# Designed miniproteins, single chains, continued (5): the designs that were tried, part 13

Each design is a single chain, and the fold is of that chain. pLDDT is the mean over its residues in the fold that is shown.

## One batch from the design tools (miniprotein)

Design m16419
Fold by ESMFold2-Fast:
Parts: sequence; C-alpha cells; structure tokens
Structure m16419 (fold): chain A 100 residues (1-100)
Amino acid sequence: LKEELERLKKLLDELTELREKLEAGEITPEELIKEMEKLLKNAPEELKSSLQSIVDSIREIANDESLSEEEKKLKLEMEIGVAEVALAVAITVKEKELEK
C-alpha cells in the first residue's frame, strides 16, 4: 500500500509537469502522446485501463481535423487535468485507508 501510494504520487507529479509543459508550449500534442505512453507502460495494473482511455482520447483530439490547433491544446489540457483530479482522489482514498 505505501509503495503503491508513492507510485501514484509520482504519476500525479509527472502528469502535472506534462500539463504545465503543454500550457507553456514546451511540448507538442505528438510529444504528449509519447510521454503518456511511457507513463502507461510503468503504471500500476489497476490504472492501466484508465490511462489507456486518456491516451486514446488524447490521440482522437490530436488527430481531429475539425479542431484548430488552439482548440486541440485546450482539450488536451482538459484531458490531463481530469486525469490529475482522478489520480488525486485515488491517492486521498489510499492515504485514508492506510491511516485507519
């Protein structure tokens, strides 16, 4: 549980860093997909399906020809933000279980 909690916290930090880089224009949508795939490979088994869904959503957004580059960026930032919130909730639940 404690080792799992530390892995979840590290994943949250990595997602936050990717979102900040995307907002700053330091990373492209293509680079974001590659970094998210790296996180997925190293993720705990219980999170792999959720992270895969996020990667799939990011790919759909990046390849959507109807969206402007600005709209793609905003939607990608939103997808990562949702992942950050979901992971923060999971961390809080596990911390509460460890403190019982």
Scores: mean pLDDT 78

Design m16420
Fold by ESMFold2-Fast:
Structure m16420 (fold): chain A 74 residues (1-74)
Amino acid sequence: VDEAQKYADQMVRHAEQGDSEGAQKYAKQAALAAGFSEDEADGIGDAAGMLAKRGDVDLARGLADYIVQKAKQN
């Protein structure tokens, strides 16, 4: 959970800055740490990158919460 939380927090910070590449990178790392597959983590990363580019910070926080909840269930 600690690694997933750490990367999820970094994803949100990059999303707040509109940094699509940073949000995508840290979302992928968070998803992998949470036990998602590589294909699932790629999709989650792409979604986080789009949310950052659009300025949807509230949805990026929701995605971060979803990733961390998945980590707690594993």
Scores: mean pLDDT 86

Design m16421
Fold by ESMFold2-Fast:
Structure m16421 (fold): chain A 100 residues (1-100)
Amino acid sequence: SMEEIEKLLEEIRRLEAERAALARELAAAHAGKSLEEILASPDMQAFLERQIALLEEIKKKLKELEKLSEGELKELIERQIEGTEEEIAELRAALARAAA
């Protein structure tokens, strides 16, 4: 239903806002440092783990939204799911490198 779609979109927006807030907090805590210095930070591993957890929750809600969607909207949601899965894979690879 439209009400279920609106609720899922609001939940996804809240999760995306949390991801953006965490990224801003990390950037502020490491202000004046290069990207390489930030990536070498012990805080980076915890940050990556939290970002992955939030993306997995976003992916779950996008899949629920996809089931309620048809036509062009469904195609758009499918592309967002693919992009989310790619980002999760990239962050998992970054986490593995940080742990080595």
Scores: mean pLDDT 86

Design m16422
Fold by ESMFold2-Fast:
Structure m16422 (fold): chain A 80 residues (1-80)
Amino acid sequence: SEVEEAYKEAEKALAEAKEAAKGTKKIESVELLEKKLEEAKKKYEKDPSKAKEAERAARSAYLNAENILKEVKEEKAKKE
C-alpha cells in the first residue's frame, strides 16, 4: 500500500508544518496543501486506478510541508 504509506507520511508532515505555522502567514499554504491532498484521496477512494496520482499528490504534499516547516522555523528564529 504505497498510497497508504505516502498519505501517512504526508499527513504527519502537514500536521507538523501546521503546528509550526500557527500565527504565521504560512498557515494558509499548509491549509491549501491539506485541501489538495484530501481531494486527491477522495478521487482515489472512488477510483482505484488513481492510485499513482494519489501517491504523487501525497509525495508532493510531503515535500512542500517540509519546505514550509523549514521556512516557518527560520522566520520565527528572526523574531526578537
Scores: mean pLDDT 81

Design m16423
Fold by ESMFold2-Fast:
Structure m16423 (fold): chain A 55 residues (1-55)
Amino acid sequence: SKQDEIDVEVAELARRLKAEIDAQKDSLTPEQYEAALREMVRRVRRHYEELSEKA
C-alpha cells in the first residue's frame, strides 16, 4: 500500500540520519548531540507529512 511505502521510506531516512549523527558523536557535546537528535525528529516528521500530502 502507499502507506507501507511511506513507512519504509521514513524509517530508512530516520536510520540514515541517526547513523550520520552517531558517526559524529565523539566530536559533539552532549547539548549538540541532543539538538541534532531533535532536528532529526523534526526533519523526519516533516518528510512524513510531505509524503502523506502527495499520496
Scores: mean pLDDT 81

Design m16424
Fold by ESMFold2-Fast:
Structure m16424 (fold): chain A 78 residues (1-78)
Amino acid sequence: MEKARRLAEEARELGDRGVAEVRAASTDPERARQLAAELADEFGKLLNEALDIGPEAGQLVTEEAARAFAAIAAILAA
């Protein structure tokens, strides 16, 4: 339980930071896309760690990633 909660919090913090970085780079589309790709790699690492705990932990990390990338997609589409 505590490990899954910690990973969910870490995923939320990662997403919030990544969204802020992409927003700051929104005038440079190439840099913004590079930052989004780096964020995807970091979420992949957290997802692998979460899946070692169980499918519920993996779902929590996936939900945080989906939220972050939805925000990034909105920034990049504007």
Scores: mean pLDDT 83

Design m16425
Fold by ESMFold2-Fast:
Structure m16425 (fold): chain A 68 residues (1-68)
Amino acid sequence: GKLTVKRDGSFEAEDAPKELVEAAERLEKAVKAKDTDAAQEATKELWQAAEKLGAKKETLDDGTVITV
């Protein structure tokens, strides 16, 4: 599956593991709340979940794609 995280914190998921989707939802919520500290923690959680799953990360101009 894959998860696309946009620069505005929004995301799109296609058959992505629940761990990645939950982390992305926390990041989106933090970004929309303008909570910089929460957004940094959520970003760290998202990247740790991706690395734990052995996911491929690709950074694009408008966001990041995580493929598992």
Scores: mean pLDDT 82

Design m16426
Fold by ESMFold2-Fast:
Structure m16426 (fold): chain A 61 residues (1-61)
Amino acid sequence: SSVEELARQVKRLLDLERRGEISREEAMRRIQELLARHGVEVSLDASDEEIERALVRLALA
């Protein structure tokens, strides 16, 4: 599903940030853009838990 693919892309970005390959700012900017394409707004200061909650809401909609 598109939501499952979105979740994989978001997880990849968080993994890259965790490994120090990209900054938190860059990861959050890209995650915000991905979620916005699916009608969900998250702040650039959102926690990993807030991002996970947003993905769960999309999967249940």
Scores: mean pLDDT 84

Design m16427
Fold by ESMFold2-Fast:
Formats: structure tokens, C-alpha cells, sequence
Structure m16427 (fold): chain A 75 residues (1-75)
């Protein structure tokens, strides 16, 4: 199932460190949403856990995964 725009916004803000209003969604955005294929390149345990309970990550910093997601979004 494809996550809705709210879930993708949450992913960008918390995992990629995207600043609200600077990138992601809207005209002039330079941030590309990672496809499911690109996300599959990340540790599968993280992706599975995140998709099952994304609320768990609202208060948990994920700096180790931020760089990987940032690199995918930049490509």
C-alpha cells in the first residue's frame, strides 16, 4: 500500500531532516520522494518496523538512517 501524503511528509521531516516549507512538497521543491524500490535498499528490519508502527519513531531520533535516506532522495 502506498502511504498517503501525510505519512510521506512525516518520513521526510523525521528521517531526512527536511525543514518544513523548504522542500518535499510543492512548487520549487528539490527533494524527491524515495520509491519503495529505493527504500528496499535500506536495512529491511528498519523499514518493516517503521511501516508496522510509524508512531514509534515520532519521538525517536534516527540519525543512522537519515544519511541513507538523504542520499536516496538526492538521487
Amino acid sequence: MIPDSTVWDFILRHLLGTMPGEGGLGPGSTVAYPSLRELAKLPSSFLRDFLEDPRKYADTPLPSYREELRALAAE
Scores: mean pLDDT 46

Design m16428
Fold by ESMFold2-Fast:
Structure m16428 (fold): chain A 75 residues (1-75)
Amino acid sequence: MELDEEERAELRRLLAEAKKLLEVADPSSLAAQNLRKIVERLEEKIKRGEPLTREDLIELGSAIAFLYMEMWLEK
């Protein structure tokens, strides 16, 4: 399902948060590598004018949560 205006704003917010996390995360981290792939895929969709979906929003949010868990639990 295509995102509404509020969901698109939330996706952009999460995308910005993900980019900041990836700047400080360990590049060898599996969670960071997975998040990076999701970010790159979403940026390509946006660049091509493809509609963003609720699945995209959920996947991005979940990947960010997993990276946060890894960063704090593995320290």
Scores: mean pLDDT 79

Design m16429
Fold by ESMFold2-Fast:
Structure m16429 (fold): chain A 100 residues (1-100)
Amino acid sequence: SKKSEVRKILKETMEKILEIVYEGIEKGADEEKLLELLNKIREVLADFAEGKISLEEAEERIKAIIDEFKAETDNKAFLEAAEKIRKVLEETFERIREAL
């Protein structure tokens, strides 16, 4: 039950992040950089789902990844997409904590 609920939350999170990535690309964000950010986030969430890292470690790693990518660019569309992704992930981590 708890494991299936976490999987559902992660699936919904990835769907929302994909929508943000596509919108960012349409608005002029660097496609390669947004896809690289998406892939790094996906890897952290996979490690968490497989029990390799704690929820707290996943949250810390994702925050560090987003901050690193934001520091590498002045592109407004990329920065807006990265901030929307951060907000979705913060809501996701709260939902997972409530489900556990």
Scores: mean pLDDT 88

Design m16430
Fold by ESMFold2-Fast:
Structure m16430 (fold): chain A 83 residues (1-83)
Amino acid sequence: ENALKRRKANATLVLVRHLDDEESIEVLKENLLKVYPEFTEEDIEALIQEARELAATMSPEEIRRYLLKKAGITDEEYERALA
């Protein structure tokens, strides 16, 4: 359970960074389904929706802190996911 929550939070953080680029979102959606076969299309759509809602109400820094705290992800792990 915690591992799945952590993967979803990481996916949401990546999606938030690409919300302004529709093409990047579609590529990320395809890649997430390949990397995490436990994610359904509905799961990915929910993560995209959550990312858009967070981006509408919070700054990028606030979103990062919120998702890291929610899932127990370290800053180092988040940076590795972006590398």
Scores: mean pLDDT 72

Design m16431
Fold by ESMFold2-Fast:
Structure m16431 (fold): chain A 100 residues (1-100)
Amino acid sequence: SGGELVRTNEKLKELLSTLGVNEEVLTTAELFSALSRWLVKQKNEAKASAEPAYDSKTSVINLDKNPVLKELAESLGFTGKEITESELQKLLLEKHTEVV
């Protein structure tokens, strides 16, 4: 078992590059770790903002308050106003990654 390999799409690659991750192919564990670190960064930035895009009590992301996440979610075919962290991770794996 070395874990399943996933190929990143352009939008996911752009997001991961903000964390210093520039690989086109990652293990699922590496991808989940990177997504978790990015979401923690978003939560920390939201706590410092007067209008937080992330509700830490429900783990719900308000897409109208975060244009980057809204654009990403819309690129995945999501048309809702709010998305949970787990739903976003699931959409990224299903729509923006190819299992190798």
Scores: mean pLDDT 66

Design m16432
Fold by ESMFold2-Fast:
Structure m16432 (fold): chain A 86 residues (1-86)
Amino acid sequence: ELRALAEALARALYEGAPAEEVLAAWLALVEALVADDPEALAEARAVAERSRPTAAATAAKFGAERTYEELLAELLAALDEYLAAR
């Protein structure tokens, strides 16, 4: 379920989970979104790999000064936008 994956990612960001855990949660969500699109899946994996060196700093900034509800709402809005455009 996409919502459960978004909630897992929002929680990892909010709680300051290790960068590897945040990337894994993000990749799990994106893989579920594009499971039937091998090219989009390959691109998502490439983006995750390119993001590894800055993942910790990016995750910390993304979760900084945001509530769990704000992070979840932002992720759900992004999902709605992606699904509407697809």
Scores: mean pLDDT 73

Design m16433
Fold by ESMFold2-Fast:
Structure m16433 (fold): chain A 147 residues (1-147)
Amino acid sequence: SRTDKAIDEVVQLQMNLENTINDSKQKLTDAVNKFGATAVAAAEAEGGDVAAIEAQQKELLDAIDKAKEAILSAAGDPEKAKATATASSKELTDLVQRAADAAKALFPKSAETIDAQQQKLIDTINDSLSKITAAATELQDKIERGK
């Protein structure tokens, strides 16, 4: 029936939103690991404390896991998913800024390389927000037009 087709299309868009959230988590995890590796290399080059950098990397990874869980929990409501993704992107951006500022204070000779990796991580956060917002909007539009 036409109703069954509309339900199937909503289910497919819901799965696309969930897959987009999961893919974004993986890309953010990879970007944090690259940022962490850059900060560890800076610590080794300048004779700094690697344990402090590992603690910051863990905090960023924990924040990404929390963001993923919050957005997935909201994925059944596309407006709530968009609002949650926007709030999470701001929190992650603020954490990245603080981690980069702390790393540059500890390893000033590596500031340029830290800045470059910070920018790549911020770009990954912004790309992830854009993709989640697009997927949630497509789902919302389909739900509204299916009525």
Scores: mean pLDDT 87

Design m16434
Fold by ESMFold2-Fast:
Structure m16434 (fold): chain A 59 residues (1-59)
Amino acid sequence: SLEEELEEARELARRGASLDEVRERFRDSPHLEEILREYLRLSTEEGIRLLEEGVAKVT
């Protein structure tokens, strides 16, 4: 289901999986567009969070 695929995409984003890994895993999914959108949203948010927490200096 879409919900299950979105949950997997969120987990991949949290693990730092690449865009290529996500695309390959869901290559045959009818929901690929929505999956990639969710992955990119979370990857951006997670990147900002890690920058704020892990980098002593945020410009």
Scores: mean pLDDT 73

Design m16435
Fold by ESMFold2-Fast:
Structure m16435 (fold): chain A 61 residues (1-61)
Amino acid sequence: MEREERIREAIVEWLSTALGISREEARRILDSFPSIDEALEYVGKLLGMPVETVRRMIERA
């Protein structure tokens, strides 16, 4: 019911699809960072994309 739970689920689903990894692996990546923002910055760096672009893609997924 929390907005953050839904965002977290969307991030895990998107990471799993975009990186070709399992949902469990995507969850571990997200959980390894102290905040969602830091996790998204890391993913953006891996993909060579601005964080704003990563956020937009997740919101539309």
Scores: mean pLDDT 74

Design m16436
Fold by ESMFold2-Fast:
Order: sequence, then structure tokens, then C-alpha cells
Structure m16436 (fold): chain A 71 residues (1-71)
Amino acid sequence: SELEEAIARLEALAATLSPEQAALLRQAVDHILAGDLETADRLGLELALTLPEDRRVELGKLMHELSALVA
């Protein structure tokens, strides 16, 4: 499913991050899946501030894709 594929892409991104960054990303994903987009956006921004520009763009696209699928 598109939802499973979107989650898999975010897990693939998490695998390239530090344990702390990966935990923050997974927490943000859990909040998207729960419909708590405000908390997910806050956590995503916190993570994004620790990443270089190319990774921030990738994170934003993947998080937006997942959010669109659960809306």
C-alpha cells in the first residue's frame, strides 16, 4: 500500500541517522499516524534543525507525503 511504502521510506531515512535522530523521526511518524500533526510538525522541525539542507528537504517531502495519506 502507499501508506506502507511511505513508512518504509521514512524507516530507510531513519536507518541513515543517529540513534537520537532516528528516535525523534519515529516519534514524529507515530504522531502523524495518530492524527496529531501539530506535535509531528514540532518534532519534525526539531529533527530538521540537526540536519543538512538536502536531508531537511528529503525529510519534509517524506513527512508531507505520509501526512497527506492519513488526512
Scores: mean pLDDT 87

Design m16437
Fold by ESMFold2-Fast:
Structure m16437 (fold): chain A 61 residues (1-61)
Amino acid sequence: SAALLAKRRALGREIADKLERSTIEAARRVVENPSEGTPTQVKLATVILRSLAEQRGEPVE
């Protein structure tokens, strides 16, 4: 039980870290290069970054 819980925690953390990094990177790229994306993509990227910032406890502008 303890070993299984530790394995689940490690895997969950790894997946969460990878997904969060990938999502932030993709969203930042869209926001920083708005001319390379559509207005809809920029809006979605901004919403994603804002949601992740709130989840991390960062202040939202």
Scores: mean pLDDT 75

Design m16438
Fold by ESMFold2-Fast:
Structure m16438 (fold): chain A 92 residues (1-92)
Amino acid sequence: KEEAEEYLRKLKEALKKTVEELKKKYPELPKLSPEQVEEVREIAEAIAKRLEEELGVKVSDEFVELIEELLEIGLATGDRDYVSDLVTRHLE
């Protein structure tokens, strides 16, 4: 349980760093439609729920917001492979 909490803490920091790097690379992003924003929210909530179920630990609202930002940037840019690579690098 302590190991799961430590993993979530490290993952949260990796997501924060990834979002910061992506915002620097893409300072001007196209606005998503309201339908795309709703889809991103649903996906982020589903990811958070899955993590909670697998780890047995509650995921914070701040963590969900980071997932939402990451998904919005990925959807707006289409550069999903780069986003995935950044997350992996920050986890090391």
Scores: mean pLDDT 75

Design m16439
Fold by ESMFold2-Fast:
Structure m16439 (fold): chain A 80 residues (1-80)
Amino acid sequence: SSERERLVEEAVELAERYLDLSTEIARKAGNEAAVAAAEAARAELPALREYLLTQSVEELREIVRELEARVAALEAKLAA
């Protein structure tokens, strides 16, 4: 139970971080359409949480790993 709940919270936090980074990259590029798309995706976070709550612990670990990789890639873009 606690492991699954922890992984859901980690995935949501990583998704929020991904959207924050995506918004910053889009803003720096002057891409208003991409900023709007990231804000629309942020509104879907409650639906993402509900979806994540239906996933197994193994599936959640894979989702967390994939989100960590995506966040790292965006952080690298901002550092460049």
Scores: mean pLDDT 87

Design m16440
Fold by ESMFold2-Fast:
Structure m16440 (fold): chain A 74 residues (1-74)
Amino acid sequence: SMEDKLKEALKRYGKLLAQIRKTETDTARLQQAQDVASQTAKKLAELSRNGESVEKLLKVVEEGIAQLEAIQAS
């Protein structure tokens, strides 16, 4: 289901963000990851407040994951 996909994406996102915060030694990449986390949280809060679809929530989480992975690759 879409809800199961969102749950899995949220777990992956949370683990990736926690890993970056624990292991990243580059201060610029760490700051970029924190900015991604802040923007993702803001977008999710706005979508939830507006009663937006699980599909839109999933897209935001997947975009957050992609941005965090891009930071690690930089």
Scores: mean pLDDT 87

Design m16441
Fold by ESMFold2-Fast:
Formats: sequence, structure tokens, C-alpha cells
Structure m16441 (fold): chain A 72 residues (1-72)
Amino acid sequence: SLFDLYREAREEYSEENEERSQRALQEANKLVEENDTKESVIRATALMIREIGDSEQEIIDKVQKRVQELQA
């Protein structure tokens, strides 16, 4: 599940990398806002899980919910 991937990625990356978190947020937001496709949302979620970890849980939740909507 996306939650399992999120927890696993969080253990691999530092939550204190603020610059990387900010860049990942910008990339994820761009993918979701400009290309609202299943593929772009999945890529955005993977990017955030890998780069942001826990620092932006609300954005991760938003992208995950969007993925679920596109899968339904």
C-alpha cells in the first residue's frame, strides 16, 4: 500500500533535509496541478514519499487520496 511505502521510505531518508523537502513539494505540486493523470499523481506520491518523509504529511495525504480517486 502507499502507507507501507511511505513508512519504509521514511526510514531511509532524513526528515531534517529541508531544502530537498521544499524541492520535492514543488515538483509534486507541479505534477498534480499541471498533469492531473493517474501516472503523474503516482509519480508525485513516490517523489514525496522518497524526499519529504514526515515533514509534509498533509500534502502526502492529499496526493494519496488523489491516487485512490483515479484508481476507483
Scores: mean pLDDT 59

Design m16442
Fold by ESMFold2-Fast:
Structure m16442 (fold): chain A 103 residues (1-103)
Amino acid sequence: SDKDKLISLIQKVTDEVIKEIDKEIEKHKDDPEMVAWLEKVKKTFQATAKELIDRLKKGEITVEEARMFMAGTLRELSREFKAKGLDESAKKFEELAKEIMKS
């Protein structure tokens, strides 16, 4: 179903976001303030993705609404990372947002 395909895509995108955040944590391991921010972003994103999947499964949100919400969340994350000077990760999150919207 379209719903099951979107759930699988959200999980795949979530895994890619977490990998990207983990790379930034490793790059900035000597910056405790940056690491603390990245860990908080990681936990918040995981919780947001889980809640979105749960709402999709319960029929509380449509496939189109969930797609728009996830793409918006990724674009907001991209802007925040760009503001922190993490331009490569910001670009990756924009690409993932486009993948969500094209599916």
Scores: mean pLDDT 91

Design m16443
Fold by ESMFold2-Fast:
Structure m16443 (fold): chain A 64 residues (1-64)
Amino acid sequence: SLSVEELVERLKELSAELGRAAARGDEARVQELSAELRTVYAELQRRDPELAARLAKELFLPRV
């Protein structure tokens, strides 16, 4: 199981890689990264909803 700190770093990594994949038109990679990002974000929300909401705004995640 990942710590909250590890979840935060993973979310940032996934967000950055998703942006790069989208920029190069890698649709398959965008779908993979989006699925993993949703899973990591959901776990972060479960453990620390206030931190998750703040990070979503900072990373320009959907519905923030």
Scores: mean pLDDT 80

Design m16444
Fold by ESMFold2-Fast:
Structure m16444 (fold): chain A 67 residues (1-67)
Amino acid sequence: MEELRREAYREAADILERSGNTVGAEIMRRLAEGEEVPAPQTLDEDIAEGIALIVYGVNLITLERER
């Protein structure tokens, strides 16, 4: 679901901005808005893996907060 994916990107963006990583937060916000982020063809999968790891981390933080 793209809507769920968008929400995850927004959460990742908020975490990155809160950590002082403004550039990473901006990239995540663009992805949340459904905007395509330009990237080298050979690095598309590596970028996707990086984003997935950030999203996974955000989900872990969310689960920890639900205690």
Scores: mean pLDDT 61

Design m16445
Fold by ESMFold2-Fast:
Structure m16445 (fold): chain A 73 residues (1-73)
Amino acid sequence: DVQEQLERLEATLEPALAAAETEEQKEKIKLLYEYQKVILENYDNPELVKRIAQAYEEKNLEEAKKLIEEAKK
């Protein structure tokens, strides 16, 4: 169930943000959250999910952000 997985992901976000000591760490945690959320919400579009995952793994964060924004439309 995608909804249940999203709820679990949301439940882990607040503790992770509370544990982060810098604004930069919080931004990275938020980006990882958005990335995982987009994967879960677009499970029926495997091509888009693969592209986002590849950009993230290759540390191309700008491309990853761009693809995430496109996925939200």
Scores: mean pLDDT 72

Design m16446
Fold by ESMFold2-Fast:
Structure m16446 (fold): chain A 110 residues (1-110)
Amino acid sequence: SLVDEIVDAMLEAESLDEAIQKIAEITGLSPEEIRKAVQELIEKYGGDILKPPEELKNPALQRLYRVAREAGIPLGKVLTAAAAIMLKEGVSFEEALRRVTDALERRLKE
């Protein structure tokens, strides 16, 4: 349910900053904590995160990229949702990616 609320807030937002604000409101995290976590993910995984799906070596990240592209969602927004889930639930990046991807696939399945 929390993952679904975070994903819905991400989808409803018109900008990355709006997504951060809405997700902060839902999770009780500060916008600054979310923004910092997203920046750390980009710095740590940036070379893989910014690659086309065909060049990605991480299967969870490749799946997320494909689903985000199909949905027309900017990568920054999906990383914001994943970062918030990691911070709030204490799960790994790969687990957060799986949860976001599963929630998006359920919405795209018609």
Scores: mean pLDDT 79

Design m16447
Fold by ESMFold2-Fast:
Structure m16447 (fold): chain A 73 residues (1-73)
Amino acid sequence: AEEAKKVALEAAKELGLEVEEVKVEQLAPRSVRVTITLKEPASEEQKKKLAEKIEEGLKEKGYRQVLVEVRNK
């Protein structure tokens, strides 16, 4: 849970996106849902890149299922 939040924040920082809120829901021992709300509106391409970076980072840490939702405020 906290590890997923850290991965999400680091991915956003690498893409130059400021995060308003990160919500992490543990669905199973190796399955998580991460919902990120951005402080400023981002393009669909930026949101897709953020979701892909988070999914890749969490899979590298041993998660099997990662659901990422990126929202504008």
Scores: mean pLDDT 81

Design m16448
Fold by ESMFold2-Fast:
Structure m16448 (fold): chain A 95 residues (1-95)
Amino acid sequence: SLVDKAKERAEEFEKRAETYQKRADELSKSNNPLAQKAAKLYKDISDILKTVAEELKRKAEEGTVTENDLKQYDAIEKSIQRAEKEADELVEKAK
């Protein structure tokens, strides 16, 4: 069902958000400005994933999940991929 798919995706986003948050926390301890900028980007990714996961869980509980809600993942994934690439490049330059 759409509700089951939304719950599964919300759990996936929550788990990914925790991973990005941990990486942001680790990088934020660096005195290197590039590592600090990467930390901010990973934190922003984590915050986006948490917000989307919370919205999807709410819509699943309310029974208001639509096909369009699931299609929004494509746009979110592309945005995350771009931010992750920028953050990864900053981490490499900070080495």
Scores: mean pLDDT 85

Design m16449
Fold by ESMFold2-Fast:
Structure m16449 (fold): chain A 82 residues (1-82)
Amino acid sequence: MEKKTFIITTKRSGQEVEEEKVTTTPEELAEYLIAIAEQLEELGFEVTIEIEGEEVDYKDKEAIIKKLKEAKDGAKIVITIK
């Protein structure tokens, strides 16, 4: 399976607080995104994940993997925390 580069941006209170470039597989990145979303939800935060500008349900691992596989190299992922 070919690795892709993704740009992950974290937003908190409407501000960009972090940007990271990662080169990984769609499957590994899906696991990472789900783990972060679940942890933040347990802490009482509202979390939204967007892949290439489209909101995804972090409880649907297969849908996230599909979106990441269809994404282009350098695709943007946005994690919004309220």
Scores: mean pLDDT 81

Design m16450
Fold by ESMFold2-Fast:
Structure m16450 (fold): chain A 96 residues (1-96)
Amino acid sequence: STPAEKRAAVLERLRRLAEEARAAGGEKRLGAETAIRTAREEGLVTFDEKLLSDDFEALVEQLKAELKAVNPDLSDEEVDELVEMILVVLGAQARA
């Protein structure tokens, strides 16, 4: 499979998780473990969720760095879009 095919499959899976989170009225989100596990199963990240920072800015930087490291063919804009989708699923847990 091409990187584009892999990305499309991951985006579809994350889209479903994001839709479920949004359907909960934006107040309740799926757990961070579910979002990270999904990204890991699709080969976007290799780190354990236990490595995530409690600081939101550091969490975003960790996600960007890992996504770029595992998927070096992605542009910065594509990485930002993937991080945004993951963060929608992480939701309230990553926001103070």
Scores: mean pLDDT 57

Design m16451
Fold by ESMFold2-Fast:
Structure m16451 (fold): chain A 98 residues (1-98)
Amino acid sequence: LVDKANELVAQGDKALDAGDYEEAIKHYKEAEELLKAAKAPESVILFVRAKLYYAESELAKSQGDKKKADELRKKAIELFKESLKLAEANADEVRAFL
């Protein structure tokens, strides 16, 4: 599941770079579901969810919906921040018990 999720994230990133926002959204959604099924760390799941919101923001921007694009971009930034916070908290907890 994790290997397949990583492949889907890479495909999503490539689609996003190519401007294929709908394909990027599809790949990131599937990757998030596989990571949840694999019980991946919350930080990893939130990171992929942030990529999904960013891709949705770029799609909205391409369609001229600046308000929706701005709202989705803010959500993506919040999710990236929470993902980093959880990754840092988990690393510190591991160090405390090693």
Scores: mean pLDDT 81

Design m16452
Fold by ESMFold2-Fast:
Structure m16452 (fold): chain A 68 residues (1-68)
Amino acid sequence: MGLPELSQRGLALVHRALELGADEATIHRLLEAVVAWQLDPSPERDALFDRLLAAESLEEFEALLGEL
């Protein structure tokens, strides 16, 4: 199975998660959330993805991702 092409925001989010030390499970959840957002965008998801990019710790990132 191929991964869908990620938007620039999707790629930036994956890069940020890796910088914060996210594991494979967290990266997988993030990819599912990004794909869902690209297929069905919403203001709530847009705002949450902006907050994810600004996250300063893995704990903050995982808490925000849990809202998706």
Scores: mean pLDDT 75

Design m16453
Fold by ESMFold2-Fast:
Structure m16453 (fold): chain A 75 residues (1-75)
Amino acid sequence: SEQLRRERMFRGVLEMLSLMSKQERLAAVDSLAKQSTLPEEKKEEYRKRLYELIEKNDLEGAAEEITRIILENEA
């Protein structure tokens, strides 16, 4: 189901982020934005939000946003 796919991806992303340094997390966000097919303005919006979540050490929030971006790009 869609919900199970989202949950698995969320858990995978969260685990990955928890194993990364802050610098690696920021680099991953930059890579995700670069690979996105979304309009530039929307990419910058996601990048800024993710940077802020990472700076706050809100890894759960960051994982949710990254999961959303990945699934949106697959649609």
Scores: mean pLDDT 81

